# Designed miniproteins, single chains, continued (5), part 103

Each design is a single chain, and the fold is of that chain. pLDDT is the mean over its residues in the fold that is shown.

## One batch from the design tools (miniprotein)

Design m19577
Fold by ESMFold2-Fast:
Structure m19577 (fold): chain A 97 residues (1-97)
Amino acid sequence: EEVKRELDIYSALAIIYAVTAGLEEFRDLIVKLDEALRSGAPDEEIIRLLQELGFDKETAERLVEKLRSDNPEEQLEAIKEIYELVLKRIREEVAKR
């Protein structure tokens, strides 16, 4: 499934970036998010993890809604948006050093 492949790639990339940048807290949150997304965790848990990663509640709720869609294209779009924002947050944290 394309959604699973995209999740595998983005999750691995985000973890590598967080580790390389010395952002252990972000690494732990990214690992928890990956586990939650793969296990089909409750919406509340995924929203909480996204907020801990720096997403606004409104954005987190919207992304979870797309992830729950029956449309694989919307699920893929949500995965891309989530991890692109996570990677941006990692870059921003590195820039603040």
Scores: mean pLDDT 82

Design m19578
Fold by ESMFold2-Fast:
Structure m19578 (fold): chain A 90 residues (1-90)
Amino acid sequence: SQAELEKKKAAVKAMQRGSSELSKAILTLQFYVENADNLSDEEVEEAREAIEIVYKNLKEEDKQKLEEMIKKGTPLRELAEFILDVILKG
């Protein structure tokens, strides 16, 4: 429901308070992946910006894999899922 989505947004913003830029970006991508079908264009753009922030903190091998996924036209949600998988395992 919209009320549950708003509660989730508030929780994410609370967790981001005092967090590093990387931690804020990771939280944004987690929220995006879980709620992608119900987000505004502005929130989708925030997810794109978060991908760029996390990209700078990836290992070289994972950057190359991400660049190949982008080149192949992989959807934003799958790019975000890949980034979360590799950043949280490393």
Scores: mean pLDDT 83

Design m19579
Fold by ESMFold2-Fast:
Structure m19579 (fold): chain A 78 residues (1-78)
Amino acid sequence: MKYILVARKDDKEAVALLKELEAQGLAEVYEVRGKFLVGEFDDNEEVEELMKKLEEEGRLVVEKIGDEYILGVFVSAR
């Protein structure tokens, strides 16, 4: 399974987290439309646990897309 994390470029904490995961070789990170940073991950226990923790904290909305992808979108608290 592949994991995709999407953060707004103005979400400093989410961007820093994605850059840290890229630096560890866990993610391929790229910019989309100049507004979003996207991290793509292969199946990894550390990434799975991280996504679950962020979802439980209300910082991430997680959705399964098809049979091969899990999408996590970082949410700004309103």
Scores: mean pLDDT 77

Design m19580
Fold by ESMFold2-Fast:
Structure m19580 (fold): chain A 85 residues (1-85)
Amino acid sequence: MKYKLTEGQKKVVEVVYQGVREGLSDEEIARRVLEALGLDPTDPVLYAVALHEVRLIKDAILELEKKLGRKPTFEEVVEYIEKNL
């Protein structure tokens, strides 16, 4: 079973991917996710949901990096998430 990410979900993965490569905190990445989606980064409920999503995607990126022995591309991260969700 393979789930295909929506365009909006791919945008979230892109923001997390870039933030991880830049060495940003989970908190900073969560704010960038909300801003990229046009959502209020000061809303505590939206922020908590975004922070949870960031942590899940970040863990997937780091696990894929360990499996590959190198930094994954954005396309490889999207494929990995689609295959394992």
Scores: mean pLDDT 81

Design m19581
Fold by ESMFold2-Fast:
Structure m19581 (fold): chain A 73 residues (1-73)
Amino acid sequence: MQKLLEELKKLLDELLKQGHITQAEVDQILAASQTEELLRELIKRAKEVLEQGLAPAEARRLLFAPLTAQDLA
C-alpha cells in the first residue's frame, strides 16, 4: 500500500505541474485512495493521462470515475 500511495503521489504531482488537475483535486484523490485496488486503478489512469496527453476534462473523468465507484470490491 505505501509504495502504491507514493507512486500515485508522484503521478498526481506531475499532473498538477502540467495543469491537468488542481491541488484541491490532488488532496481529494489522496484522501479517497484508502484501498490497494483503488490505488492501483488510479495509478493506471494517471499514467494513461500522462502518456496520451489527454485534455483536462477527459483527464478528470478518468481520474474521478473510480472515486464514484469506490464501494466496489
Scores: mean pLDDT 73

Design m19582
Fold by ESMFold2-Fast:
Structure m19582 (fold): chain A 63 residues (1-63)
Amino acid sequence: MDEEEFEKEVKEALVLISIGVLKIARDNGEISEEEYNETVKKIEDAVKAGKYDEALKLARESL
């Protein structure tokens, strides 16, 4: 496994964990369903563009 592929897999796992935390925050009423859906959409768009660091930043700023 090259270093770039390993870093990508780690970042993808961290993004998934961050989405899980946002889901818990939504379920607890800490964020609205609309805010959750909008944030997840932005994260997914960043991931599709290969911008994993941007995806992680978006998730972090929403917590």
Scores: mean pLDDT 79

Design m19583
Fold by ESMFold2-Fast:
Structure m19583 (fold): chain A 92 residues (1-92)
Amino acid sequence: MSHAQHIANLLALDAPGILRRLVEAGVPPSEATELVNRLLQVAIDLANAGKYELLQQLRDQVRQLADEAPTMSPEEVVRRLRQLIDQAQAQL
């Protein structure tokens, strides 16, 4: 398994926990599901492109955001997660 594929698989294992943290922070379940699906798609695309450093950075940033989410407004959580996804997608 490539490093990029390994990190993408780890992010997929993190996905249920990330979804739960977003919903607990007050993000609507439908929006939280959409964001997690977009995150996983970008992670797959980064892995396929061999961009393991960007994928690891994305995973670390998303995990930190999920841990901080209970201290933030739902709007701020959504804004920051969309920014992370969009920045990662721009590197493709």
Scores: mean pLDDT 78

Design m19584
Fold by ESMFold2-Fast:
Structure m19584 (fold): chain A 67 residues (1-67)
Amino acid sequence: MKASKEEAALLATKVANLAMEIVDLGGDPEEAQRLVDEAIAAAKAGDLTKLNQVLSEAEKRLEELRS
């Protein structure tokens, strides 16, 4: 379904935005790139469960860097 592909693309975009914030806050660029790569792979596979897991990992990492 187009809606599922749009949702996957939106989630991958959110991960990419969080990864950029991680780098901006002095996080590891290789770790940030890994999160983006995992999100892109999951989005291409239509794996919304994996996308949500990667999104949660990115959010947790960003929170740790802010604290």
Scores: mean pLDDT 82

Design m19585
Fold by ESMFold2-Fast:
Structure m19585 (fold): chain A 95 residues (1-95)
Amino acid sequence: MLEEIRELLLEAVDMIFKGEPEEKILEVLERIRKLVEEAREEHPEELLKILYETLEYLLEKMKEKGAPEEEIEEAERMLETGKPKAEERLEKAKE
C-alpha cells in the first residue's frame, strides 16, 4: 500500500508535467486519494513522510518547468506544513 502510494504520486507528478490528459491525471489522483485514506488510519507517520517527499518532488518539477508563482507558493506552503514538527515537539516535551 505505502509503496504503491509513493509510486502513483511520483507518476502523477510526472504526468502533470508531461502534459498528459487531465482525465487520466484525475483518475490516478482519485486512486491515490483512496489509498491515502486507507493508509492514514494504519500508517499515518509513514504516509506523512511519503506525502512530504512527493511535495518536495512536485516543487522541484514546478520550478524546473517555470510554473506560476502562486502554484509554487502553494506547494512550498504544503511542504512547510508537511515537515515533521519533531523539533517543536522535542522542545515542548522538555517543558
Scores: mean pLDDT 69

Design m19586
Fold by ESMFold2-Fast:
Structure m19586 (fold): chain A 83 residues (1-83)
Amino acid sequence: SSALEAVKEVLELAGKAIEAIKAGDQAKALAYLEEMKKLAEELGVKEAVEYIDKAIEAVKAGDNAKAIEYLALGVGKFIDHLL
C-alpha cells in the first residue's frame, strides 16, 4: 500500500538523518531532514512538519540530542497519520 511505502521511506530517511547527525555531517543531516519535511508537506502531516522544522533548527544549532528527539517525535506523527 502507498501508506506502507511512505512509512518505509520515512524510516529510511530518519535512519540516514540520525547517522549523519551522529557523524557530525550537518550538510547530509539537513538534506535528509529537508526530504522528510517535503514528504510531510506532501502528505499533509502538519505536526510532522513542525517537529522536523525543530530538528532542522537543532542541527543548525549543533544540538544533536534535541535534533534526534524532535526527529523521533516527527516520525511518530507520520506513523499516527498514515497507520
Scores: mean pLDDT 87

Design m19587
Fold by ESMFold2-Fast:
Structure m19587 (fold): chain A 93 residues (1-93)
Amino acid sequence: SMDADYDAFRAAIRAGDDAAIDRQMDMVFAIMRDRGVPQAEIDALRAAYAAADAATRRQIRDLLVQRIDAGSQGDQATVDQIIDQIAALLRAG
């Protein structure tokens, strides 16, 4: 079921599973591209993510968990806000 998949995704991200986190970030960047964010900006955000310190990566993990929670509830407005927050965090670092 989708609920069991969401629980597994949250658990993996909270455990610091780099492969699970990177997969979720790839999904975030794909959504940004589909929204019309230029490829050059996405490439810059991806580079910023790769260079992010442990504190920034922790904040991103917490936001990714919140995105999964909002998605499981069908709250697309909150999903959109969280994606914008991740982008803003990466631009600030």
Scores: mean pLDDT 83

Design m19588
Fold by ESMFold2-Fast:
Structure m19588 (fold): chain A 60 residues (1-60)
Amino acid sequence: MAALGGTTELPGGYRVVWQRLSEDEVRFRVYDAEGNPLSDWITVPRSELDARVAAILAAS
């Protein structure tokens, strides 16, 4: 795991770019396979990151 940030590739070519802001907070942005952003930068508690990413992908 990258401590400060990273990129996660998802099925269908989607990508999540994330950055740790603090011990409790992370910001992320979702991209489609063509590199177009599906969201702006969103700040969430670390415990909510996976659920928020899943919700954005479900809405796409």
Scores: mean pLDDT 78

Design m19589
Fold by ESMFold2-Fast:
Structure m19589 (fold): chain A 95 residues (1-95)
Amino acid sequence: GEELKERLEKLLEEAERLARELERLIKRLEEEGKEEEAKKAREALLELEIAIGLALIALGLEKLLGEHQPELLKKAIEILEEAIKRAKEVLKELG
């Protein structure tokens, strides 16, 4: 229902914030010549950006179809939560 959409929108806000933090971390690591660490951070950012894209597609499809898509929203939430967790782990390890 509406609650799943609101949850997904809040996760998107957190994910976008983490994406900006990862972009700053990548720049710092590259400036320090830490190429392997920069690669790990770039991989986490790519996974997060893919998850954000899928979440936006899920929200767009619900709007386009004019019907609640609870299973699609749940799957988008699951994927985004996993990407957020990985992003936080990388930021903690390398930040």
Scores: mean pLDDT 86

Design m19590
Fold by ESMFold2-Fast:
Structure m19590 (fold): chain A 91 residues (1-91)
Amino acid sequence: STAVVAPGESATFTVDLKKGDKLVVTLKNIGDKPAKVEVTLEHGTTITTTVELKPGETKELVFEAKESGTYTITVKNIGESPVEVTVKVEK
């Protein structure tokens, strides 16, 4: 799944994982200004991390599912540059 998140916007992704699956969240700053995003992962508990991206920079966040179930990823753009978000599951 892929979405473009403009400054001030959020995108939410829901994925079903099995124990041992890897969730890969790829963030790409597609603008010409620095980007800053908050990535929130929810599965019973909530984990939030802040990621900064230079113009044209790509970063990946990898999460391993310790439990099978539904995981929700929310990416909130708190910066000044649009960010392309891709969410994929690796087995």
Scores: mean pLDDT 84

Design m19591
Fold by ESMFold2-Fast:
Structure m19591 (fold): chain A 105 residues (1-105)
Amino acid sequence: AEAARKAELERLRALWAEMLEMSAAGASLEEILAKLREMGAPERVIEALEAVLNKDEEKIKELIEEEERIIEELKPKVEELTKAVKSKEEREEAMAELTLEFLKK
């Protein structure tokens, strides 16, 4: 799991860097799409960009609906993580307020 996660993050980082570089150089969406395919970008990302380029509104809608289904499935887990992070943040804020009150003395 860890090795696969690192590989995916490295790949996404490389894709982001290439997109930014090509965009800054004035490359077209078609040229960026071709480069992303060469770099092994996820098929879903390629299909989404291709649909936008071809102005295929029906395909774009289909891809959005599929994405929303995945988001809905993962949403409970994201909310659980967000609540845990907020709880820790509130604890840090309480500690900060206590420190500030101490300094007022």
Scores: mean pLDDT 57

Design m19592
Fold by ESMFold2-Fast:
Structure m19592 (fold): chain A 75 residues (1-75)
Amino acid sequence: MTPEEIRDVIEETLVEYKGLSPEEARALADELVGPDFLYNLKTKLGATPEQVRAVADAIAAGDKEALREAIKSLP
């Protein structure tokens, strides 16, 4: 899964399931997705180690459905 694909899944999930505006979802996705992505989930969103692992496993598997479910579980 590419960084662009990860960002797209996060943006779509934040709009659909977290009630963010498209502008807010894009800004947050841009802030989170990068070299420190997993660290940003933990430090900026307060994700648990279990939630961070679910995101990492979905990305490693190239599973966009699993990534969407993992992002839905975040605070």
Scores: mean pLDDT 81

Design m19593
Fold by ESMFold2-Fast:
Parts: sequence; structure tokens; C-alpha cells
Structure m19593 (fold): chain A 80 residues (1-80)
Amino acid sequence: SPLEELIAYLEGVRAVMETLDDADARAMALALLERVIAEGSPEAQAVAREAKAKVETARTKAEVLAVMDEFIAKLKEIAA
């Protein structure tokens, strides 16, 4: 399904974000969430908007990854 494909893609991107610094991880997360807001389903868009607001206030890679983990978990609940 499109949502399962999105989840797999996000898990791959999250692994890449682990290798980045704080600024690059934050920038990658924001770009990714903006894309989901533009192109995703209404449910994915709503969850992505909440995640984007949290990433915008995040200062560290650990905080960015925590937001992305929560975002992925919420998408998995929707896909279930």
C-alpha cells in the first residue's frame, strides 16, 4: 500500500539521519515532512504537520529522531 511504502521509505531515511549532524538531520526531517504534507494522504498530512511543528523547535539530532520515531509509529497505527 502507499502508506506501507511511505513507512519503509521513512525508516530508511531515519537510518541516514543517524549519520548526519544536528543541523543536517533537522533540515532533512523538515524537507521530508514538507513533502508528506504536499503529497500524502489527509491522515498522513495531519500527522506530518504535528511532527513538523515539533522538528521546528528541535535543537539536537536526538530530538529530531525522537519526533521522526513518533511520526513513523503513528503512521504504523493508521496502516494497521
Scores: mean pLDDT 86

Design m19594
Fold by ESMFold2-Fast:
Structure m19594 (fold): chain A 71 residues (1-71)
Amino acid sequence: PPVVSKEDVEKAKEIMEEEGIEIEEEDDTQIALLNIAKKLKENPEKAEKVLEKLREAGVSKKVIGAVEAAK
C-alpha cells in the first residue's frame, strides 16, 4: 500500500472539491485514495487539472501515482 498521510488525502479532497468534485468522508487512507481515483474517472475532463494541482501543492508522488494507478 502507498505510504501516504491523512494530510495528503485532505489536500487532494480540497483540490477536487475546488474543481466541483464531491468526495465522501473515509477513515481509511487507501479507500479514500480509491474514491478519489473513482471520482476522477467519472470526471475525466477535470482529472488532468486536478493532478496538476496536486503536483503544484507538493502532494507526494506516491499519492499521485496511486491515484493514477487506481483509475
Scores: mean pLDDT 72

Design m19595
Fold by ESMFold2-Fast:
Structure m19595 (fold): chain A 90 residues (1-90)
Amino acid sequence: SSALEKEKVREEVLELGRKEGELRVIEDFMYKKKVLVMPKEEFEQKKKDLEKRIKEILDKYPELKPLYEETAEKTYEDLKAKLEELAKQF
């Protein structure tokens, strides 16, 4: 049913949002803090793959954009805070 299809898509949007938040943290380390977390080519490829997939979903379900952005922001802030706390313990 369309409702079950939308729920499955919502679950994928949450997963992609978490991946976007993780990539934002990696981008901060690599480009702002100048720490190499992964090869830049690998980072750019992961970002392109993510952007392509989320665009396909949001073109069909534009109402899911806030869910994606909120999930990415929450993941980014949660991971950033956790990493800053771990850095204080080292």
Scores: mean pLDDT 84

Design m19596
Fold by ESMFold2-Fast:
Structure m19596 (fold): chain A 88 residues (1-88)
Amino acid sequence: MSIGALIDALEKGDKDAAVEILREFKQLAESRGDEEAVKLFDELIEKVKKASPETLKRVGKEMKKNYVKLSQLSLVEFARYLLKLLDE
């Protein structure tokens, strides 16, 4: 559900919605004591805030192709995957 909502926000270029959903992932990481994931989601939120709508739409499309795989990743692996897509 949360990943699907993030993909929808990104495909629409809705930066504010994407940031709010990523904050929910950060809160989940904090609740699990996953300090590495917390830091990665903080970096990811800042990169999304600075990204163009065109970049967000590209990232959302790429995530949609890999949805099943992404749903099986750890929070750290998921955040690193998104950071890589935003840097391309």
Scores: mean pLDDT 85

Design m19597
Fold by ESMFold2-Fast:
Structure m19597 (fold): chain A 59 residues (1-59)
Amino acid sequence: MEELERAEQLLEEALKAGVTDPDELIARMQAAGLPVDLLPEAIRRLLEKRGGKELDFSA
């Protein structure tokens, strides 16, 4: 859970900086030593906190 919290914080900072490219988000997580498999869950939690709106739509 601590790693997930760090991932959320890192992704929130990246999104505030205008980074929405998944490759860039992955690179930032890897640079911070966080497991990339936390990325989908961290993004989902960030979107939930921002009003439950999806950032990227996929059918």
Scores: mean pLDDT 70

Design m19598
Fold by ESMFold2-Fast:
Structure m19598 (fold): chain A 100 residues (1-100)
Amino acid sequence: SKIEEEIEKAEKEVDELLEKLYKGEISLEEFYQQVLKILAELKEKLIELGADEKEVNKIGYETKEKLLEVYYEGKENKEPVKETAEKIRKVFLEALEKLK
């Protein structure tokens, strides 16, 4: 479906950002901000494609809050960049499964 195609594109975009982060081309903060942007853009595209606006917005809000928690806990605990990035990716992938 078109919805599944957009979800797969969003996953690929996050994986490409992870590669850039691992190569030192972007910071963890930039990675986090770009993942939030990808989530926001995906929400808009899914609503345009006829997904339930209330459900998509709820999943997006809950995911944004979880991403914020993971990012700031990683900073506070001086967590390795890769560990925080992998946790951010996991939260994002869990959101994608809920949006299918």
Scores: mean pLDDT 90

Design m19599
Fold by ESMFold2-Fast:
Structure m19599 (fold): chain A 104 residues (1-104)
Amino acid sequence: DDEELKRIEEAARELAEELARRYGLSPNELAAVELVIFQILLAARLGHNEILLDGRVVTTLPVDSNSSLEERREAVAAIPPEVILALARERLKARGPLQELQPL
């Protein structure tokens, strides 16, 4: 399980770095994209293959919990980049200066 988790983390990093090279992502955007891809790969391993944006299913991965990591990686690589970038930007927006509701 620890070895599988490390392989998922490595796959997420490699896919995120490829998107960063293609789209010129900032370090914060790269970190958010890596987290999004990691969570998609982990969710697919656990049998959750639907990708949601703003509470709506935007795509369904053609993989299940019995699929290999390579098959799940290929399915994630086939997701339109704009979907991954939209998910990452919503995360950055949620973690922005407005996330903390406590006034200093």
Scores: mean pLDDT 77

Design m19600
Fold by ESMFold2-Fast:
Structure m19600 (fold): chain A 88 residues (1-88)
Amino acid sequence: SGDRARAEAYLKRREDILKRSEESIKKAFADDPKRAARLIEILKDAMEDAVALEMMRVGGITLEELRALDADTRVRLLAAIYDRLKSL
């Protein structure tokens, strides 16, 4: 499939991991839902930062360049990350 389909597969995989982690956190902290909510927000932020760092690493680009990326280049980088993860 094309770059867009692989980029979408990567983002879906990340979303699925986040949802499973959210369920696990909610179960572990069922007695403290406010703490569970805070931990989920921290996890979401950390996952977004990890994606940004991986895009910078794979693309060989700075944070400023990452912020200025066109949609097609972003899709190609996400597809490349997905391909690397599938090879591990």
Scores: mean pLDDT 82

Design m19601
Fold by ESMFold2-Fast:
Structure m19601 (fold): chain A 82 residues (1-82)
Amino acid sequence: SKKTEELIEYVKKRGKEMEEKVLKFADENNLSDIEKLIGLMRVKLVEKQLIEYVKENPDITKEELDARLEKAYEDIIESLKA
């Protein structure tokens, strides 16, 4: 459906923004290139999982999607701090 396509594009947009935020965090905290790659890999996994979730749950709200994206970002950043 059009709504599903719009939500998938939204996830892709938020994924790109999350990649930029992860790279900024890595640079500000002097993380290694390997840690940067791990962070980016985690962002790509989150993007893939949320796209599949949207396809399986077409009635998902943008608010719920934003909450899932925010939680995923927090989990990625916490994993990079360890």
Scores: mean pLDDT 87

Design m19602
Fold by ESMFold2-Fast:
Order: structure tokens, then sequence, then C-alpha cells
Structure m19602 (fold): chain A 100 residues (1-100)
């Protein structure tokens, strides 16, 4: 279903963002904190999607997008920038799909 496809995409996106956070943030405590926040937002979005609460799902996706933008500002690596830009584009597509 569309919801199942969105959940799979969300899981892939949040895992990649958590990996990037751990890779680029020099402070281990800050990096772990960001990864945990991403996991929490992923769980919130997945539950919202399963419950048909698309407004709550969009809010969680927008917060994940803000984290991706923050990570984009922190990196000088062009390959990581490209990955983050693709993730941001994918999040934008998911948000538009949920708006119908």
Amino acid sequence: SKVEELIERLREITLELAKISLEIIPDVTEAIGRALRLIGLEIDAELALKNGDYEAAIKSLEEIREIALELLSLTTDPSIKARLQQIIAELDEMIEELKK
C-alpha cells in the first residue's frame, strides 16, 4: 500500500541521516543525541501514518527535514552534501504525497 511504501522510505531516510550524523558530528554525545531524535521522529511518523493522522506525519517529516538541513550546513564533504540533498528532495516528495 502507499502507507507501507512511505514507511519503508522513511526507515531508509532516517537510518541514512543517523549514519551521517554519527559520521560528521565531532561531539559523540551530540551525534548520538541527534541519531536518537531521528529514531523518535521516525517512530512518531510511522505511528501517525498507520493511524491515518497525516497532519502529525507531515509535522514529524518536516522536523526530520530540518535535521537534514542542519547536517547539510555542518558538512564540507561534497559526497555527503549530495546524499543530504537527495534525502531532502525525497522528504519533500513524501510530504507532498501526504498532502494529496
Scores: mean pLDDT 88

Design m19603
Fold by ESMFold2-Fast:
Structure m19603 (fold): chain A 69 residues (1-69)
Amino acid sequence: DIKDKLDMLRSAVELGAYGLPGVGRLVLDRYVDEGFISEEEAERLYEKMYRHDLDGGLKLVDEIGKKLG
């Protein structure tokens, strides 16, 4: 379900922004391997996590969701 995967991406972004970007990266890498997101989208999300930019990261997940719907 696309919704469940997007909800998991939001959780990964929150964990990354709160100081666990490596844990968030594991979710991103899995979703790239599954073809759900591109490597470019994963790197953009990881950058938001690493910079503690929660709002920017969540906005990017919403943009990915709109592209898939």
Scores: mean pLDDT 82

Design m19604
Fold by ESMFold2-Fast:
Structure m19604 (fold): chain A 75 residues (1-75)
Amino acid sequence: SETLDLSSLEGQFRAAGRVAERLVRETGADRATAGVAALKALSELRDQGRTSATEEEALRLAREYLPEAAAQLGT
């Protein structure tokens, strides 16, 4: 699996996009909802002091955030 860079804003943005696109593909979630879920997952990893994560690790966390993201967007 690919390693995601969480140490820079550019890396975080690319990571969020990659995880969000994969969530859309695998779950059929709305793109905005998937994007919010991805950002929440990456925020959790950064709060843990992580400067990198695997795509699978971020994706697993993002899946858990899907219901919360949907609720926040009113979808």
Scores: mean pLDDT 84

Design m19605
Fold by ESMFold2-Fast:
Structure m19605 (fold): chain A 64 residues (1-64)
Amino acid sequence: MKELADKLLEKAKEAVERGDIFDASAYVLGLATLLASARNAGDPEAPYVEEKLDEATKLLNEAE
């Protein structure tokens, strides 16, 4: 779970750096989907995924 969240955040950062807002948005959606799945499963890593989603969302909002 954490490894996938880290990978999605890194890809979102790379997309923002390239100016590819569509790709960045797709990675943010990926993180949101991962968070929903973690919460539904009662995964103790859900707060970690939420932190990564918040970081990715802030980066995307700053780019727009």
Scores: mean pLDDT 81

Design m19606
Fold by ESMFold2-Fast:
Structure m19606 (fold): chain A 89 residues (1-89)
Amino acid sequence: DPLLTVPGVQLAQEYVDNAAKEAENLILSGKSEEEAKKIVENALSFIDQVKQLALSVSPPQYHEKVQQLFDDLKNYLLNSYNEALKKAK
């Protein structure tokens, strides 16, 4: 997949996966919902920063695919966070 060669994509995927797992563990263990929220918010900011960088260095014909990839990462992170919150209730 040519998108994996775009700078920051692999780093963003690894960062988001780790953030989602850490936030879920914090919520499900009852240790800190506030800390979990900050982890998710920081990860969303990181995704936005890496997305802007990736778009700036990618050819225009890849911009739609790059945007979709980062939107999918945001959706994954938010869905994981919301599902953990539902399980903790």
Scores: mean pLDDT 81

Design m19607
Fold by ESMFold2-Fast:
Structure m19607 (fold): chain A 89 residues (1-89)
Amino acid sequence: SMLEQLQEEARRALEQMRRVGEQAIEAAEQVDKKEGEKLRKELEESIKLIESGLASPSGAQTALDAARSSLEYFQDLLDKYKKELQEKK
C-alpha cells in the first residue's frame, strides 16, 4: 500500500537520521559543548515529529519529508564538524 511504502521510507530515513545525528552531536561536542547540546535537542525534536507523523496515516508523507530534510541537515553538520575536528582549531 502507499501508506506502507511511505512508512517504510520514513523509518529508513529516521534510522539514518538518528545514526548521523548522534555522530554529528559527538563531533560538535568535541568542537563546542554548547553546539552539541543544541544539536541534541534538535535531534530529539526531529525524532518526536517524525514518530508523531508515523503514528497517523494522514501524517505519513509529512513524516517522510521531515525525516529526509532532517537527515540531510544532520549529514551536512556532521561533515562540517568532522572537518573542524581534523583541522584541530
Scores: mean pLDDT 84

Design m19608
Fold by ESMFold2-Fast:
Structure m19608 (fold): chain A 64 residues (1-64)
Amino acid sequence: SMEERKKKLTEVQIEAVKAGYGFSSVSGKPLKKAYLSKKRLEIVNEEDAKGTFADDELELLKEE
């Protein structure tokens, strides 16, 4: 399904982020501290996470 495909894509993106690559899905800024939106399966930086998403939706992926 499209949901399964999105989950697989998100897993690949998470690995890339842990390796130091990627950009925030909201602002397009490089990821330093990275969060996953569990509802939208989007990866965002700390600024976008705090400004756009509810705290209960966010999972910390990378500290730096």
Scores: mean pLDDT 77

Design m19609
Fold by ESMFold2-Fast:
Order: structure tokens, then sequence, then C-alpha cells
Structure m19609 (fold): chain A 100 residues (1-100)
């Protein structure tokens, strides 16, 4: 269910389960029942969540996990044609690297 995948994505991001978040996002982007408008909105929301997390006071270990998540997220977004969102992710990577 698309609704269950959206809930799984939100929960995974809140719990910093970044691999689970990527898997849920990938499933949503691959699902033909997810409209193009919903896919774009979901991609924007994940990028916003990444920005908020990148500005948070996180441990060095969590920042390293967040950096890895951001690299995989950039590739995923590019693969689905969300080039502007992927470029925003790339800018956030620079902020994360500066904190490491």
Amino acid sequence: SISSLKESLTSALEERKFKDALNSLKSLLENPDTSDAEKELISLRVVDALKVLSESNLSNDTLKELLEFSLELEDLLKNYGYTEQAEEVKQVQQNIKAKL
C-alpha cells in the first residue's frame, strides 16, 4: 500500500533508519500507482528532512550514516529524473562533510 510505504518512510526518517528510508522511497518511486505529482512531493519532503537532519546536533557516527544516506539518495533521485532535488542533496552533502 502506498499509504503504508509513506508511513514507513516518515517513521524511518524520524528514527534515523536511513537504509529503511531509502528502501521505502525507492518502492514509492518504482510504484506505478504513485502519481508523478506524489513522487515529486515525496522527493521534496525527503530532501527537506535531510536538510533538517544535517543542521541538527548529531553524533559523528550519525553524521557519517547521514552522509552515506545522502550519497545514495542523490543517485536514486538522479536515476528517477529529480535532478533539481539531487542537486539540493549534493549541497547538503557539503554541509555534512564540513561537520565531519
Scores: mean pLDDT 86

Design m19610
Fold by ESMFold2-Fast:
Structure m19610 (fold): chain A 115 residues (1-115)
Amino acid sequence: SEYDFLVETLNEVSKVLVETLEKILARISDPEEAQKAREILEKVGLRVAVEIQNLFTLSVEEAEKRLKEFEKDIIKYAEEMAKKYNLSHRDEFIKLLKEALKKVREIVLQKLKEY
């Protein structure tokens, strides 16, 4: 069902994002920077969850196109916030986020094919 798609997809995606947050936080020694990185990733996670809810009515091809555009917007947002907060290791933060979003896209597209 559509609810099974949403529950299973959001659970797998949440796991990827939590693991990514843990990797990022392991690189940050300053508690204030760690809090700012957490805030950025929490906002990213909320936007990802909303986007996934909008995808289950789309074809796989339309969903892939939309996810790729969404990834660009998320990366731009994260880069702007990382600059605003003067995060150390910004390039590593963005690299880990890009890797996470690629895994998210692969999970979402696979689940859409199974629905």
Scores: mean pLDDT 87

